# Ledger of designs, part 30: designed miniproteins, single chains

Each design is a single chain, and the fold is of that chain. pLDDT is the mean over its residues in the fold that is shown.

## One batch from the design tools (miniprotein)

Design m1012
Fold by ESMFold2-Fast:
Structure m1012 (fold): chain A 79 residues (1-79)
Amino acid sequence: MEEELKERQERLRKINELISDYETEFARKVREARAAGNQEELDKIRSERKKFDEAIEKVLKEDPYNVEKIEQLIKEYRK
């Protein structure tokens, strides 16, 4: 019982870290586009993030502890 709760907490922590990392990357891209005054790039970045957020939501709705699918999705996005 305690081990199962610890495993779930660790999986949630890893998911939060993965999501935080990609949010940091998106924040950097948004900051760079704002510094360049490029509204078109900002709109594109925000649109791509919305699609990615929707994909993450679908994975987490199916299994909120699915670290492996979240990690794969982020890796696919980065490539």
Scores: mean pLDDT 80

Design m1013
Fold by ESMFold2-Fast:
Structure m1013 (fold): chain A 91 residues (1-91)
Amino acid sequence: GPPLPQREPVLPEEVRKEAREIARYLMNHRDMPVEEIIKLLKEWAEKYRDIDPVAAEIFEQALKVVEKEKDPWRASFIAAEAARLVARPLP
């Protein structure tokens, strides 16, 4: 199979815990405007870029989907799913 590049930062336990809290926060705030969800996704992608590039990529992918979304409930669900993926020890 193709060689798996060794990525130096392993997903730290603190990032996983924070991602679980992010997912809960988003599910408790389903009335949040799409613009605020976009802002949060950008902030989380930037925050994790140097700590966990895989987590940053997951949030960046969610951001692209949310930017096309008009419904706040769907946007918050998409963002919460991204946070849940980051919270998992393995993809």
Scores: mean pLDDT 74

Design m1014
Fold by ESMFold2-Fast:
Structure m1014 (fold): chain A 117 residues (1-117)
Amino acid sequence: GSPPLTDEEIDALEDALLDQIRAALRTYAGVSPEEADRLVEGIRNGDPEAAKRVAELLQQAAERSTDPLTQQNLRILAVFAEAIATGDLEKAREELKRLGVSDDTIEAFEAVVKRLR
C-alpha cells in the first residue's frame, strides 16, 4: 500500500477540499459567499449540522446539474460532507467507490474526515 499521509499533507488536502466545497456552494447551490464561508467554518470547527447542510445543498446541486463531470464532482463532495456529518466511513467508502473514486483518494478523504471529527 501507499505510505500514510503526513499531517502536513492531510492539512493541505483539508484546505483544498474545503475550498472546493466553498466554490461549489457559491457556483452551483446558490449560496451567498457569507453563508458559504459560515458553513465551511462550521465544518472546520467540527459542527456536524454544518456538514449535513453542505451535503444536502451539494446533493441537490448535483441532481440539477446536466454536466456529467460537474454532477460527479458535486456528488463526491456531498459524500465527503455527509461522512463528516455522520462519521459513517463505510458508507462513504462504498458511495465513493460507486462514483469511480480511486482507493488511494478514498483513503486520503477518510484521513481528512477523521481530522475534522
Scores: mean pLDDT 87

Design m1015
Fold by ESMFold2-Fast:
Structure m1015 (fold): chain A 68 residues (1-68)
Amino acid sequence: MSPVELAEAVARAILEAPSAEEALRAARDTAKQAGAEVVSERLTPEAIEVTLRLDGELVRVVVPRAAL
């Protein structure tokens, strides 16, 4: 899986989740299935942000909460 494919999969998991908490769980599960490391998770009033590492490359996914 490429970093771009990982970012797309994680973003999709976040967008399809019924809540912000489930979005973070879905992002973690997607990362784990892809063999990626979760570097940081940030839940703000404005956005859900997840930073992952895959094969030494950082992948940052930001989803506005208004899109949920």
Scores: mean pLDDT 80

Design m1016
Fold by ESMFold2-Fast:
Structure m1016 (fold): chain A 85 residues (1-85)
Amino acid sequence: EEPSLEEIREGLDRYVEELVRYAREVLGASPEEVEEIRRILEEGKERVLAALEAGDLAAGEAADAEITAKVKPILEAAAARKAAA
């Protein structure tokens, strides 16, 4: 069964909150980094949902890859600072 757009939205909302909490609580990311991650994830969530609503799975995958590429360096920078401390 294909998950509904509402179910996908709910899953993405949970993912955003979990990743933001991970960055803040585990990696010790700064408030500015946490806010940037949230902004990237929320904007990306809208792009993924729009692509899925249009039936364009390739565009959805591309949006996911772009979000990962933008978020990963921020998470890595926070992790590197924590490891260096």
Scores: mean pLDDT 82

Design m1017
Fold by ESMFold2-Fast:
Structure m1017 (fold): chain A 68 residues (1-68)
Amino acid sequence: DKFEKLKEEAKKLGEKNGGYISTEEAIELLKKYNVPEEAIERARELGKLNGGRISTEEFIELVDLYSS
């Protein structure tokens, strides 16, 4: 399942950075796994609200909204 691999990569990135992923890294990861553009825009909005980063937990929750 591509979404399980995406969430694993997100967790690894978050572990390296105190539980956060940069907005740019989050967007690149979503694009790598061919997630819908709507999810990418939501990630961009979350990053903007949180000073250019997204918590690993919030990112995983976002991904789960778009996993069938």
Scores: mean pLDDT 82

Design m1018
Fold by ESMFold2-Fast:
Structure m1018 (fold): chain A 101 residues (1-101)
Amino acid sequence: SLTEAVQQMLEALKESKTPKEALLQLGAAVVLTSATVVVLKKEGAPQDFLNKVDELHQRLSDLLNKMEEAIKNKDYDTFNAYKEQALQTIEELRELLAEYE
């Protein structure tokens, strides 16, 4: 299920041991979330649901950019704060998908 795929994304990001691993996992989550919106739209998911998933996708994309900037500035405290926000956002996506499955 999509809920299970998102749970795997959550676990992969949570288990990341380096900033580079975290960026790769979050990058993969952004791509998969974008693909999920396309699939759900083709399957006839309600527009309000699609809008909520798209909002979470935009939030993950923004956090990825902020985490990349934090690494460039060697600000690992800010990086870890954004990683925690990304984990919360993926959890919100998982809960949202579970509601509609």
Scores: mean pLDDT 85

Design m1019
Fold by ESMFold2-Fast:
Structure m1019 (fold): chain A 87 residues (1-87)
Amino acid sequence: MPSLEEVVARLRELELRALEAIEAGDAETARQYLEEVVALASTVVSPEELAALRARFAATDVMDRAGVLAFFREAMHLVLAAVARRE
């Protein structure tokens, strides 16, 4: 399993890359980065938390910067909560 530091760093990298793709008008690349976030989260979150994140992803317009930021905020919250429970 990836470390908390590795997961957080990768989520921040994916957020930056998704925002860059949105600014470039590249919806396909932006969507791919959001899909990578869901895949990363699936390695550390519960099935219930993953279902919540998948629902958020389905509701997110990848060209809506505010919506994409809200998606990354939810993903970070779920991942941090899941990793905190690994005690």
Scores: mean pLDDT 80

Design m1020
Fold by ESMFold2-Fast:
Structure m1020 (fold): chain A 71 residues (1-71)
Amino acid sequence: VKELLQRALEAVKNGDKEAIDELWKEADRLIQEGKRLEASAIYMAIAEGYFKLGDLDKAREAARKATEARQ
C-alpha cells in the first residue's frame, strides 16, 4: 500500500520507464481489488513519470485513469 506509492515515486524520480510500465499494471490490479484511492495515487505518479519521459499520450491516459479512480 504505502510501499507501492513510495516505489512509484522513486521510479518517477529515476526516469525508469520499465518500472513505470510495471506500476501501470499494479494500478490496474488495485482497481480490480476495489482499492480505488490507492490506484488513483499510483496513476498520478505514473502520469508524472510518462510526462517526464516525453510520452504525453500515456501521461494523459494515466491522469484520466487517476480521475476515474476517484469516483
Scores: mean pLDDT 81

Design m1021
Fold by ESMFold2-Fast:
Structure m1021 (fold): chain A 76 residues (1-76)
Amino acid sequence: REEFVAAARELGDLVDSLPLTPEARKLFGEATEAAYRGDVERAEQLAREASKVNGLTPEQTERIIELLRRLAEAAA
């Protein structure tokens, strides 16, 4: 649970540091909810869509997906 909270905080801090559109924020929110449920596949799909919509770099996209995977694993 502590690892879950730490990963969620890191993801939140990263998302808040990025200049995100409202559409991208909504998609990242949905990705985070999917990760909370342990749905890694859905979380990755939504994060990829959000990254394309907002024009994030590959490095930023990979970091977000990594944090979402950590959240999903901690939720299981």
Scores: mean pLDDT 79

Design m1022
Fold by ESMFold2-Fast:
Structure m1022 (fold): chain A 83 residues (1-83)
Amino acid sequence: MSASTVEEAYKLAQEAYDGKYGKKGASEALIAAGTAYALARMKIAVYKTGGIELSEEEREKLERDARLGYEATRKAEEALKKE
């Protein structure tokens, strides 16, 4: 399993949470979600320090990506805890 976007990571985490992959893919979903979340958070931090220039739309997308990545990470963690 792989996720190229935060939306794909969220979908993967939701499918794992719904039991589609059981525990077999839940760890991969967690890695994908956690990676997407961490990347979005780092980009926001760089933007806030003036290291990159973002349009308003790009900034709003990064904030959405961080939110979706957080939710995806939580869903994947819950999928692993379901036993």
Scores: mean pLDDT 75

Design m1023
Fold by ESMFold2-Fast:
Order: structure tokens, then sequence, then C-alpha cells
Structure m1023 (fold): chain A 60 residues (1-60)
């Protein structure tokens, strides 16, 4: 269904961001730029959750 496709795409997007955050934390835990990037990804994940909620409401 369109809703299942939206959930699957969201899961892939969030997983990719989380994997990148983990890499940055492991490879450069004390680098300011990496810390800022991790914060940006966290904000993007929160925004993506809101986008999914709105898209699911539209798809229903």
Amino acid sequence: SPADQLRAQHARTVAAMQARMAELQEQAPNDLRSQLMVNMFQMAISAEELVLKRALERAS
C-alpha cells in the first residue's frame, strides 16, 4: 500500500542517518564539526517523523 511504502522509505532514511551519526561518533567523537553534524542529523530525524505522520494522514 502507499502507507507501507511511506513507512519503508522513512525506515530506510532514518536508518541511513543513524548509521552516519554512529560513524561520526566512532571516528571523530571530539571533532566539533562532527558533533554539529550529529546534532543536524538528530533534527532531521525529528523532522522526518513529522513528515511521515503528515504523509500517512494524506495517504489514508
Scores: mean pLDDT 82

Design m1024
Fold by ESMFold2-Fast:
Structure m1024 (fold): chain A 68 residues (1-68)
Amino acid sequence: SERERREQLMLRSIENLKSMYEQARRQGNEELRQRVIRELKLLKSISERSKDDKVKKKAQEVIKEAEE
């Protein structure tokens, strides 16, 4: 379904952003870290509007890790 496709794409985007965050941590790249956090917060906002709790929860987990 279109909803399942959207969810799958957003989950994949979160996984890609997590990889970028790990790269930012290894490089000490604060700009990249902040960019990842902003993109994750955008995905969380989209998931809240679409009521996709699975995507929202996954985005929240990675945001928390990136902000720590």
Scores: mean pLDDT 84

Design m1025
Fold by ESMFold2-Fast:
Structure m1025 (fold): chain A 105 residues (1-105)
Amino acid sequence: MTEEQIEEIKKVFDEFRKKVWEALEKKGYPLDEIFRVDIFIKLVEREIIEAAKDPSLTKEQIKEKVKTLFDNLKETLNRLLGEDPEINKIIDEAEQKVLEIIDKA
């Protein structure tokens, strides 16, 4: 994957984290819980960027890893926060944008 595509993925995660933070703050979640959620998203970003930089992985393998990481993130956040349609939509939109960047490779 190109450095330009990696930077595009980072920008998607910056907006994803901002949207989740703002949504949770608006819903009245305590800052400690919001920080915990933000950390989980940062960990997913790190693993996706590591996969995107791995020259041994095919585009399809990177896409499968992205889907698995987002599925696990969604499950983790639903367990912590309860099932929230707004939060789930933000997660799904971020996943779609990351996959679209990978498909341009």
Scores: mean pLDDT 88

Design m1026
Fold by ESMFold2-Fast:
Structure m1026 (fold): chain A 91 residues (1-91)
Amino acid sequence: MLSFDEIVARVDQVFAQLVDLLKDPNATSDQIVSALDRLIELMREAGFRESVIERLEKIREKARTASREEQRKLVTEAATLVQMELLLQKL
């Protein structure tokens, strides 16, 4: 089982990658979706609540056809959702 600190470090790495992709005008929607897939797999491996995983999967599907600006909002929503789940696991 991954430690809480290892989960946090890996989550931070994926969000750093997502931020870099969102700042890159040459980044494709497929690259952003792939990074979101990595986040979802990490959350599944970490044993996060199924309701959180389902919401992240919906965010990923919306990101496939979204504009860059909408993708930025979706990534922010995903970050908020993941941070709340991490806070609840720490309690």
Scores: mean pLDDT 83

Design m1027
Fold by ESMFold2-Fast:
Structure m1027 (fold): chain A 103 residues (1-103)
Amino acid sequence: MEEKVRELRELIENNYLISSVVAALARSRGLPEEKIEELVRYREELIKKRMEELGVEEEIKEAYERGDIPEIDALSIIKDLEKGVEKKEIKEKFEFVKRLTLA
């Protein structure tokens, strides 16, 4: 069990997996529900931590925490910033996502 949790934590740390995919992978590996919930929480904590480390604007972080932007879009923002995409382009992408999600 512990080794399976560690492997999934490493996958979460090195990949842009959404919580539903994390939960599906953990379940397919026979992890109990408490461990699945632990890994999903770890995914969410890592998204928030990386957004802070990368200097994502407060409005975007708050929108993610409220559920106003989907997790896949939050991960896309993190991925783009890690690749060196400028913050101005990220803001434009956020405005586009906000228009779609909050319509």
Scores: mean pLDDT 77

Design m1028
Fold by ESMFold2-Fast:
Formats: structure tokens, C-alpha cells, sequence
Structure m1028 (fold): chain A 89 residues (1-89)
């Protein structure tokens, strides 16, 4: 089912984070990969969780080395989070 597919994606993400806990760039790339793969409307909760994780990783990258590109990426993620939150309201 779709729910089972989302649980598998969540397990994949959790395993990746455990294996790459100290590699913020790899974690960010993985989260963006999952976002780009798309998430069906019934999976908005999973998409929101992925985007919130991406925002946290992006903030950590910016704290380490602030660049205009990282700030732009953060703004895009925050806009996506706002859209997903509206769907859930």
C-alpha cells in the first residue's frame, strides 16, 4: 500500500541518517533526493517531516559556512513547508 511505501521511505531515511550522522551535506542531499522523487497528496505528513529535517540540516550548513545559495535553498524549503502545512490545515 501507499502507507507501506512511505514507511519504507522513512526507514531508508532513518538508516541513511544513522550511517551519515556527522555528514550534513550527505544528509541534505538525501532529503532533497526524496523531495524531488515527489510524494502523493495522502503522504503530506511524510513530506512535511522530510522538509522539516531538510530545514534543520540546511540551518546547520549555514551556521558552518553561510552562502547566498544556502540562504536561497533555506527560503525555498521554508516556502515548501508553509504550503504543506496549509494542505494539512
Amino acid sequence: SLEEQLKEIQRELNRFFLEHRDDLEAQRAKVFELIERGVPLPSVHAALGIVEAAIDFQKQLIARNPTPQLQADLADLQALRARLRRVLA
Scores: mean pLDDT 68

Design m1029
Fold by ESMFold2-Fast:
Structure m1029 (fold): chain A 76 residues (1-76)
Amino acid sequence: KKQAVEQAAGALRDALWRVLRHGADEVEEFERALEKAVSLGVISEEQAKELVEIAKTKGITVAVARASDLLKTTLD
C-alpha cells in the first residue's frame, strides 16, 4: 500500500534536507540519497542523474527543491 512508498519518500526527504542544511560540499550525500530513491523505485535513474547535474551547475538548493517537487508528484 501507500505506506511503503511514503516511508521511502520520508527517508529521502530527510536525506535531502540534511544535504541542504550542511551546504554545497554535500553533493556526494545528495548523490547517495538519489541513488537510494532509484533503488526504492521512487524516481528513475535518469531523473537522479539530472538532479545531480542541477546540483553541480545551479547549486544544491535548486536541486533539492526540484527533487522535493518530484517526490510530491510521485506520492500524489
Scores: mean pLDDT 69

Design m1030
Fold by ESMFold2-Fast:
Structure m1030 (fold): chain A 89 residues (1-89)
Amino acid sequence: SMEKQLNLQYITLSIQLAGIQFDVELVKKHPDSPKREETLEAILREAEDLLKQIDELLKQTTDESMKKSLEEMKKKVKELKKEAEELKK
């Protein structure tokens, strides 16, 4: 059903968000890494892709609870993106 597909997509986005959060924390713990800049650029690309996927799922859902969860997820992705941009300085 469409509801099952949307729920599976939401779970997939949640896993992607957790991965980005983990990568940001790894960069913060390893500031001397020679791959720091490349890793931060990858985080920024993944965050932008996740934001696009969240917006697409927001267009498909009519469930207010899922919309609220997706908006909170979007907020967290934007916060992580900002943190990664600051870490590049």
Scores: mean pLDDT 87

Design m1031
Fold by ESMFold2-Fast:
Structure m1031 (fold): chain A 69 residues (1-69)
Amino acid sequence: MSLDQILDALLQHLKTVLSPEQLAEAEKIVEETKRTGDLEGGLERILSLLSPDQQEEFRRVARLLLRRA
């Protein structure tokens, strides 16, 4: 799976859990991550937008997607 596909899948998940304001910030982080290739830094920035419960769900989704890369 390509980096772009992983990031798009993560963004699709975030659309179901984030407010419109948080989603706009997450979309900016995803675009920057696609340009830099810094997946680790991008994931850390997204996690900082999330509540503790949302962080656990996001880590589970990211783990599943990264194992397919």
Scores: mean pLDDT 78

Design m1032
Fold by ESMFold2-Fast:
Structure m1032 (fold): chain A 100 residues (1-100)
Amino acid sequence: MSPEEKLAQAEAWVNSYLADVQTIIDELEAGKISPEEAIEKIKELTEKLLEKLKDFPELREVVERYTEKIIELIRAGDYAGARAVVGEMREELLRLLREL
């Protein structure tokens, strides 16, 4: 796989992950899932993404750092804060993808 193909694949995985995490927070805010269920789903999605991003340590570090903050905010009942952190993670990941 070419470097360009690997980067495009990583971007697709990152975008899918961000959309899934946002959907989980939307479901949490709507009362469709519990905070515990939201945290379990986010952890599962994060583990799968980190495995896929083995060739991109900078992206892995950002995902891990922001996901820990999102989980802490969900545990605290700060769903608006969790949503804001997802936005910050998206901006930093998209910036890094452009720099790679």
Scores: mean pLDDT 87

Design m1033
Fold by ESMFold2-Fast:
Structure m1033 (fold): chain A 84 residues (1-84)
Amino acid sequence: MSAEEFAAKYIARVRGMIAEARRLAAEGRLDEARMTLELAIGIARLVRGVLKAIGELSPEIDARLDAVIAEGDAALAEVDARAA
């Protein structure tokens, strides 16, 4: 698997988790939504760390990981606003 294929696979997984967290939040399950988002963001950060450690973190992959982390952070802020 290439670094691009690896990144794409985990970005898709993280986006799926963000969608699931939004579903959980819509059901009033805010604690579960928060935990799912924290895990999703953690996975994206771990993928970045792994690719950086093996010298495969291109600027293009890094930008895509930044984008999905920002998407997760925005979703987490939405959940936190609903909990307030």
Scores: mean pLDDT 87

Design m1034
Fold by ESMFold2-Fast:
Structure m1034 (fold): chain A 81 residues (1-81)
Amino acid sequence: MYKLTVTVRGDTEKVATAGEEAMKKVKEIEGLLSLEAETVGDTLTLTAVFESKEAAEEAAKIVKSIAEKNGLEAEVKIEPL
């Protein structure tokens, strides 16, 4: 299993929009075991657990793309469990 942690900071509306799109897209990834999102102030943290490293890397690419499209920078971490 692999854990993906994504942290995004910025404009509240842009973060909310990007977060909703990211959650929707990540839910479609095969091998997703759990998905959580937490917003504290202007910061969104998305945590997902996947069966494989490949699934976690696919999710990371998707969330980075969504963040970039919304003018946000995403900090991404993938770690084995």
Scores: mean pLDDT 84

Design m1035
Fold by ESMFold2-Fast:
Structure m1035 (fold): chain A 111 residues (1-111)
Amino acid sequence: KYSEEIIKTAEELSKILEEPGVKEQVERMIEDTEERIRNAKTNEEKLEYLNRFEEAMKNFVKSVKEQASYLPEEKRKEAIELADKIEEKAKKLVESGKKKIEKGEKVEKLE
């Protein structure tokens, strides 16, 4: 499941950045988006929330890369690689969600 892979990668990123809140932030972003999609009345609104989630994840990754600039070279490289993995998996998560919505399938969780 892409959501589980994102959370696991965010946990590793939290260790490198020495910021335990990074994992919690990513989990909250996923859970908030899932709730918004469940409560949305139209497919257009559901797709909008997925687009907002993708943008929020891109902004998160950008912020992480900026923060990584303060790390020693080895940790910086590792943090950037993990951030790139999060962005890649987030794009796949959004793509999967959009396909389900377009098919009229119920989306209770992003997976």
Scores: mean pLDDT 86

Design m1036
Fold by ESMFold2-Fast:
Structure m1036 (fold): chain A 80 residues (1-80)
Amino acid sequence: MSIEEVLEEARKYIEELRRIIPKLTKEDKEEVEDIIKELESLIAKLKQAIENGNDSEAEYLKDIILLKLEQGKLKLKYLL
């Protein structure tokens, strides 16, 4: 996946998480909100690394975001 593809997938996943929040218990809502905050933080860091021309940092953050997306999607499958 390209960096642009990972950023778009992360955006879509965050939107999906926000859509399910009203259907969740209080505990699950807090957990999902924490996941959103962590992903948004990583996306911001990735964009900053790209703007600074730090290609190695950008690739590293891309891989971290991708791993968290895969873990989060798997977890979501068992929550719904």
Scores: mean pLDDT 81

Design m1037
Fold by ESMFold2-Fast:
Structure m1037 (fold): chain A 123 residues (1-123)
Amino acid sequence: MKEKYIEEAAKSLKALGEKIKEALEKDEEVGKKMGLRAANQISGVVASAVGAEVGAKVYEALVKAIEEDIEKGLEEAIKIVKEGMESVSPETAKALAESIKAVTEEINKELEEEMEKVEREKE
């Protein structure tokens, strides 16, 4: 049961990471802005569910993904989230997976809007 929620959270984070990577390659300023916003929001929901220390580690890993290496930082963040979710109740793990999905969907929508503006400026 808990493993399903961990997998769903990891998939949500990977999907958002791919979109942020595309944005960073197309417009580094927008990619960094949206990536840092995602890092702040995701680390906040992790901190609320698992604890402030784990949330801080997720934030550091996601910032590293945006500033240095998106694949390595994202893999590190997913590992920390997985370990955190394994330490909590199935109900808390489910709630965290749903919160991560909601945050990643909102950020993805905002990112699509920002990337449309970039395309309009380029034309």
Scores: mean pLDDT 84

Design m1038
Fold by ESMFold2-Fast:
Structure m1038 (fold): chain A 72 residues (1-72)
Amino acid sequence: SERERLIAEARELARRGRALLAKPNPSEAEVREAATLLLLAGIDLLLTPGASPEERAEGGEAVREAFDLIAS
């Protein structure tokens, strides 16, 4: 379904962002890319029609994680 596709795409963005942060010493560019990916993932999850409360909470967590990175 369209919903399942959108959720999967958002989760892939979040996974890519977190993979960058999992490096021992991510560069400033990698941290900025990770923040961008997490922000996009979170917004996509929050705006997906028919997203569950758990999926929306997941989106909110990704947005919060992104803002924490750029506030550092």
Scores: mean pLDDT 87

Design m1039
Fold by ESMFold2-Fast:
Structure m1039 (fold): chain A 111 residues (1-111)
Amino acid sequence: MGAEDALEAARRLGEALKAGDLEAAVEAARELGLALAHAEPEAHYEVMSLFVEAVVAGSAEMAEAAVEALIEALEAARPPPELQPAHDGVLAGVKRGKDFLVEAAAENEKK
């Protein structure tokens, strides 16, 4: 797994969220977290930008489930030692941003 796998998972997550497919969104978020653990830090900006865009375009329920699945996958992931600091940073960022992302999705759902 690597940057390409993370980008593919992020794309599938966006498709699942647009379709309202909770199961597919959770699966894609898990695949994203596992792939991101093995991606170069330079890829994190593009991948996480796609994740945020996809999540805030979904419903609040879908956003919460996708963020929780991503956190669970990142916590379960076994990154190489050289990628551990970047991995820890992403996990901490997602945990801090969870409530904001869910609230943003809820606000967008009202439109």
Scores: mean pLDDT 81

Design m1040
Fold by ESMFold2-Fast:
Structure m1040 (fold): chain A 90 residues (1-90)
Amino acid sequence: MVEELRREMEEEIEKMKKEGVPEEIIEVYRGMYEAEIERLEGVAFSEAERRAFEASKKLYEEILEEWKTKGKSAEEILEERREAAERAYE
């Protein structure tokens, strides 16, 4: 699974680079995948953990879609998402 995740990450990052996605969004996506790869290398993996990873992946897809459709900067999108997450737990 680790090799498959690395390939998936690399293929998606190459697509994002070809589409001109800002490096800040790419780094967020890379960090998510690298964290999951480290977990798989160090601990037993469960279906619940896989579902959590897929949910996180969908959140990053939403960030990418906002950049593509709304014309906001990567910095603005990431800051808005961080603020929304903080408010959701208040």
Scores: mean pLDDT 71

Design m1041
Fold by ESMFold2-Fast:
Structure m1041 (fold): chain A 81 residues (1-81)
Amino acid sequence: KKKEVQQLVLESVGVAVSAIGHILDGDIDGARKDIERIEEIARQLKALGDEKTAKDVLKLGIKLAKQIGDEETAERLEKEL
């Protein structure tokens, strides 16, 4: 449990850095793929019972979705909070 949560948190940070890189390069499609992975990581954290960390990861996904102008994805993720 603890090790799995730590690995998912580290992966979410790496994916967020990747998303920022894609945004800076103008690769919006790449950023969207990274946001989809962040959403999946949040769902896995919730399934492991770490709802607080899952919410923090979802908030990260929401911020990235808003950064690329994807309001539909941001609203969908906000409903998962």
Scores: mean pLDDT 84

Design m1042
Fold by ESMFold2-Fast:
Structure m1042 (fold): chain A 78 residues (1-78)
Amino acid sequence: MKEELLKLAIEKIRKIAEERGLSEVLVENMEKKLRELFEKGIETAENAKKEIEKETGTKGGPASNIIVKSVEEANKEI
């Protein structure tokens, strides 16, 4: 279900952030963006990448890559 996919993607963001030593503020911002994408019905890595590039361009570089990868990995587990 949508809620299960979102929960898995958030868990992937947190795991990547822990492994890379990212700040809690950056993690919270990535989780907020992921929730906004899901509210728009964007639940695939390809669609997430397109929407982030449209809205933020290069401004979301490393964080956007983590969000996209988290959605991709979550979809592989469902």
Scores: mean pLDDT 76

Design m1043
Fold by ESMFold2-Fast:
Order: structure tokens, then C-alpha cells, then sequence
Structure m1043 (fold): chain A 57 residues (1-57)
């Protein structure tokens, strides 16, 4: 499921020491590069941002 892919990306970004905002930007660019719509990319980036924020809390 897409959730599993987002979890793996989130974990990798946290290991690299990225902030929630930086992680969201990386995820957004990756989704856009993969051919997803801007809305889907924004939603995916927001989910990654929240997950990174929760894990760093």
C-alpha cells in the first residue's frame, strides 16, 4: 500500500536528519517527478511532514 512506501521514505529522511519541512519538500519533488498530480504530491508531502514531526516530538 502507499502507506508503506511513505513510511519507508519518512524513515530514510529522519535518518538523514531532515526537518519535517525539508522532508515534505523532498517527498513533494519525488512524487511530482514520478508523474503524480500536484494535489496528490501535496497530500503525500503533508503526510510525510506530519510523520516526521510526530517522530521528532
Amino acid sequence: AAEEALDRVTDALIEHGLTPEQAANVARRALLTSGFDEKTAEEGAERVRKRVQERLA
Scores: mean pLDDT 77

Design m1044
Fold by ESMFold2-Fast:
Structure m1044 (fold): chain A 62 residues (1-62)
Amino acid sequence: SKEEAIKAGKAASEKYRGVKVSVEEAAKILKEFGFSEKDAKLGAELGNGDVTASASAAVQLS
């Protein structure tokens, strides 16, 4: 649900504030927080390795 996506995005953003990783690793992190594979992958691509930006994008896609 959208509410679950918002909660997951906030949790990921708080834990990984200021963290930059590969797009592949960002997608893996978002999947661990409960995002779907599609939303995690697209969010990570849009965030270009910034975990907070990737999480925000994944929430918008959900």
Scores: mean pLDDT 84

Design m1045
Fold by ESMFold2-Fast:
Structure m1045 (fold): chain A 65 residues (1-65)
Amino acid sequence: SMADVQALAEQLEALGKEVAKGMGEVLGQGGAEATAEVVDENTIKVTVKVGDLVRVTYLDASELI
C-alpha cells in the first residue's frame, strides 16, 4: 500500500542520515544529509550528500515490501 511505501521511505531516510553522518565523521566533512522521497507506489528516490559527494538512486519498492 502507499502507507507501506511511505513508511519504508521514512526508514530509508533515517538509515541514509546515519550513513551520511558516519561517512562525514570518517571523512572530516560537515553537512551530511540524506532524503528519501516517494515518487510512486513502486519507486523511492534516495539522495545522500556528504560534503561535495552526492549520490542519487531509485529503488523499486515493490521488491522491498
Scores: mean pLDDT 76

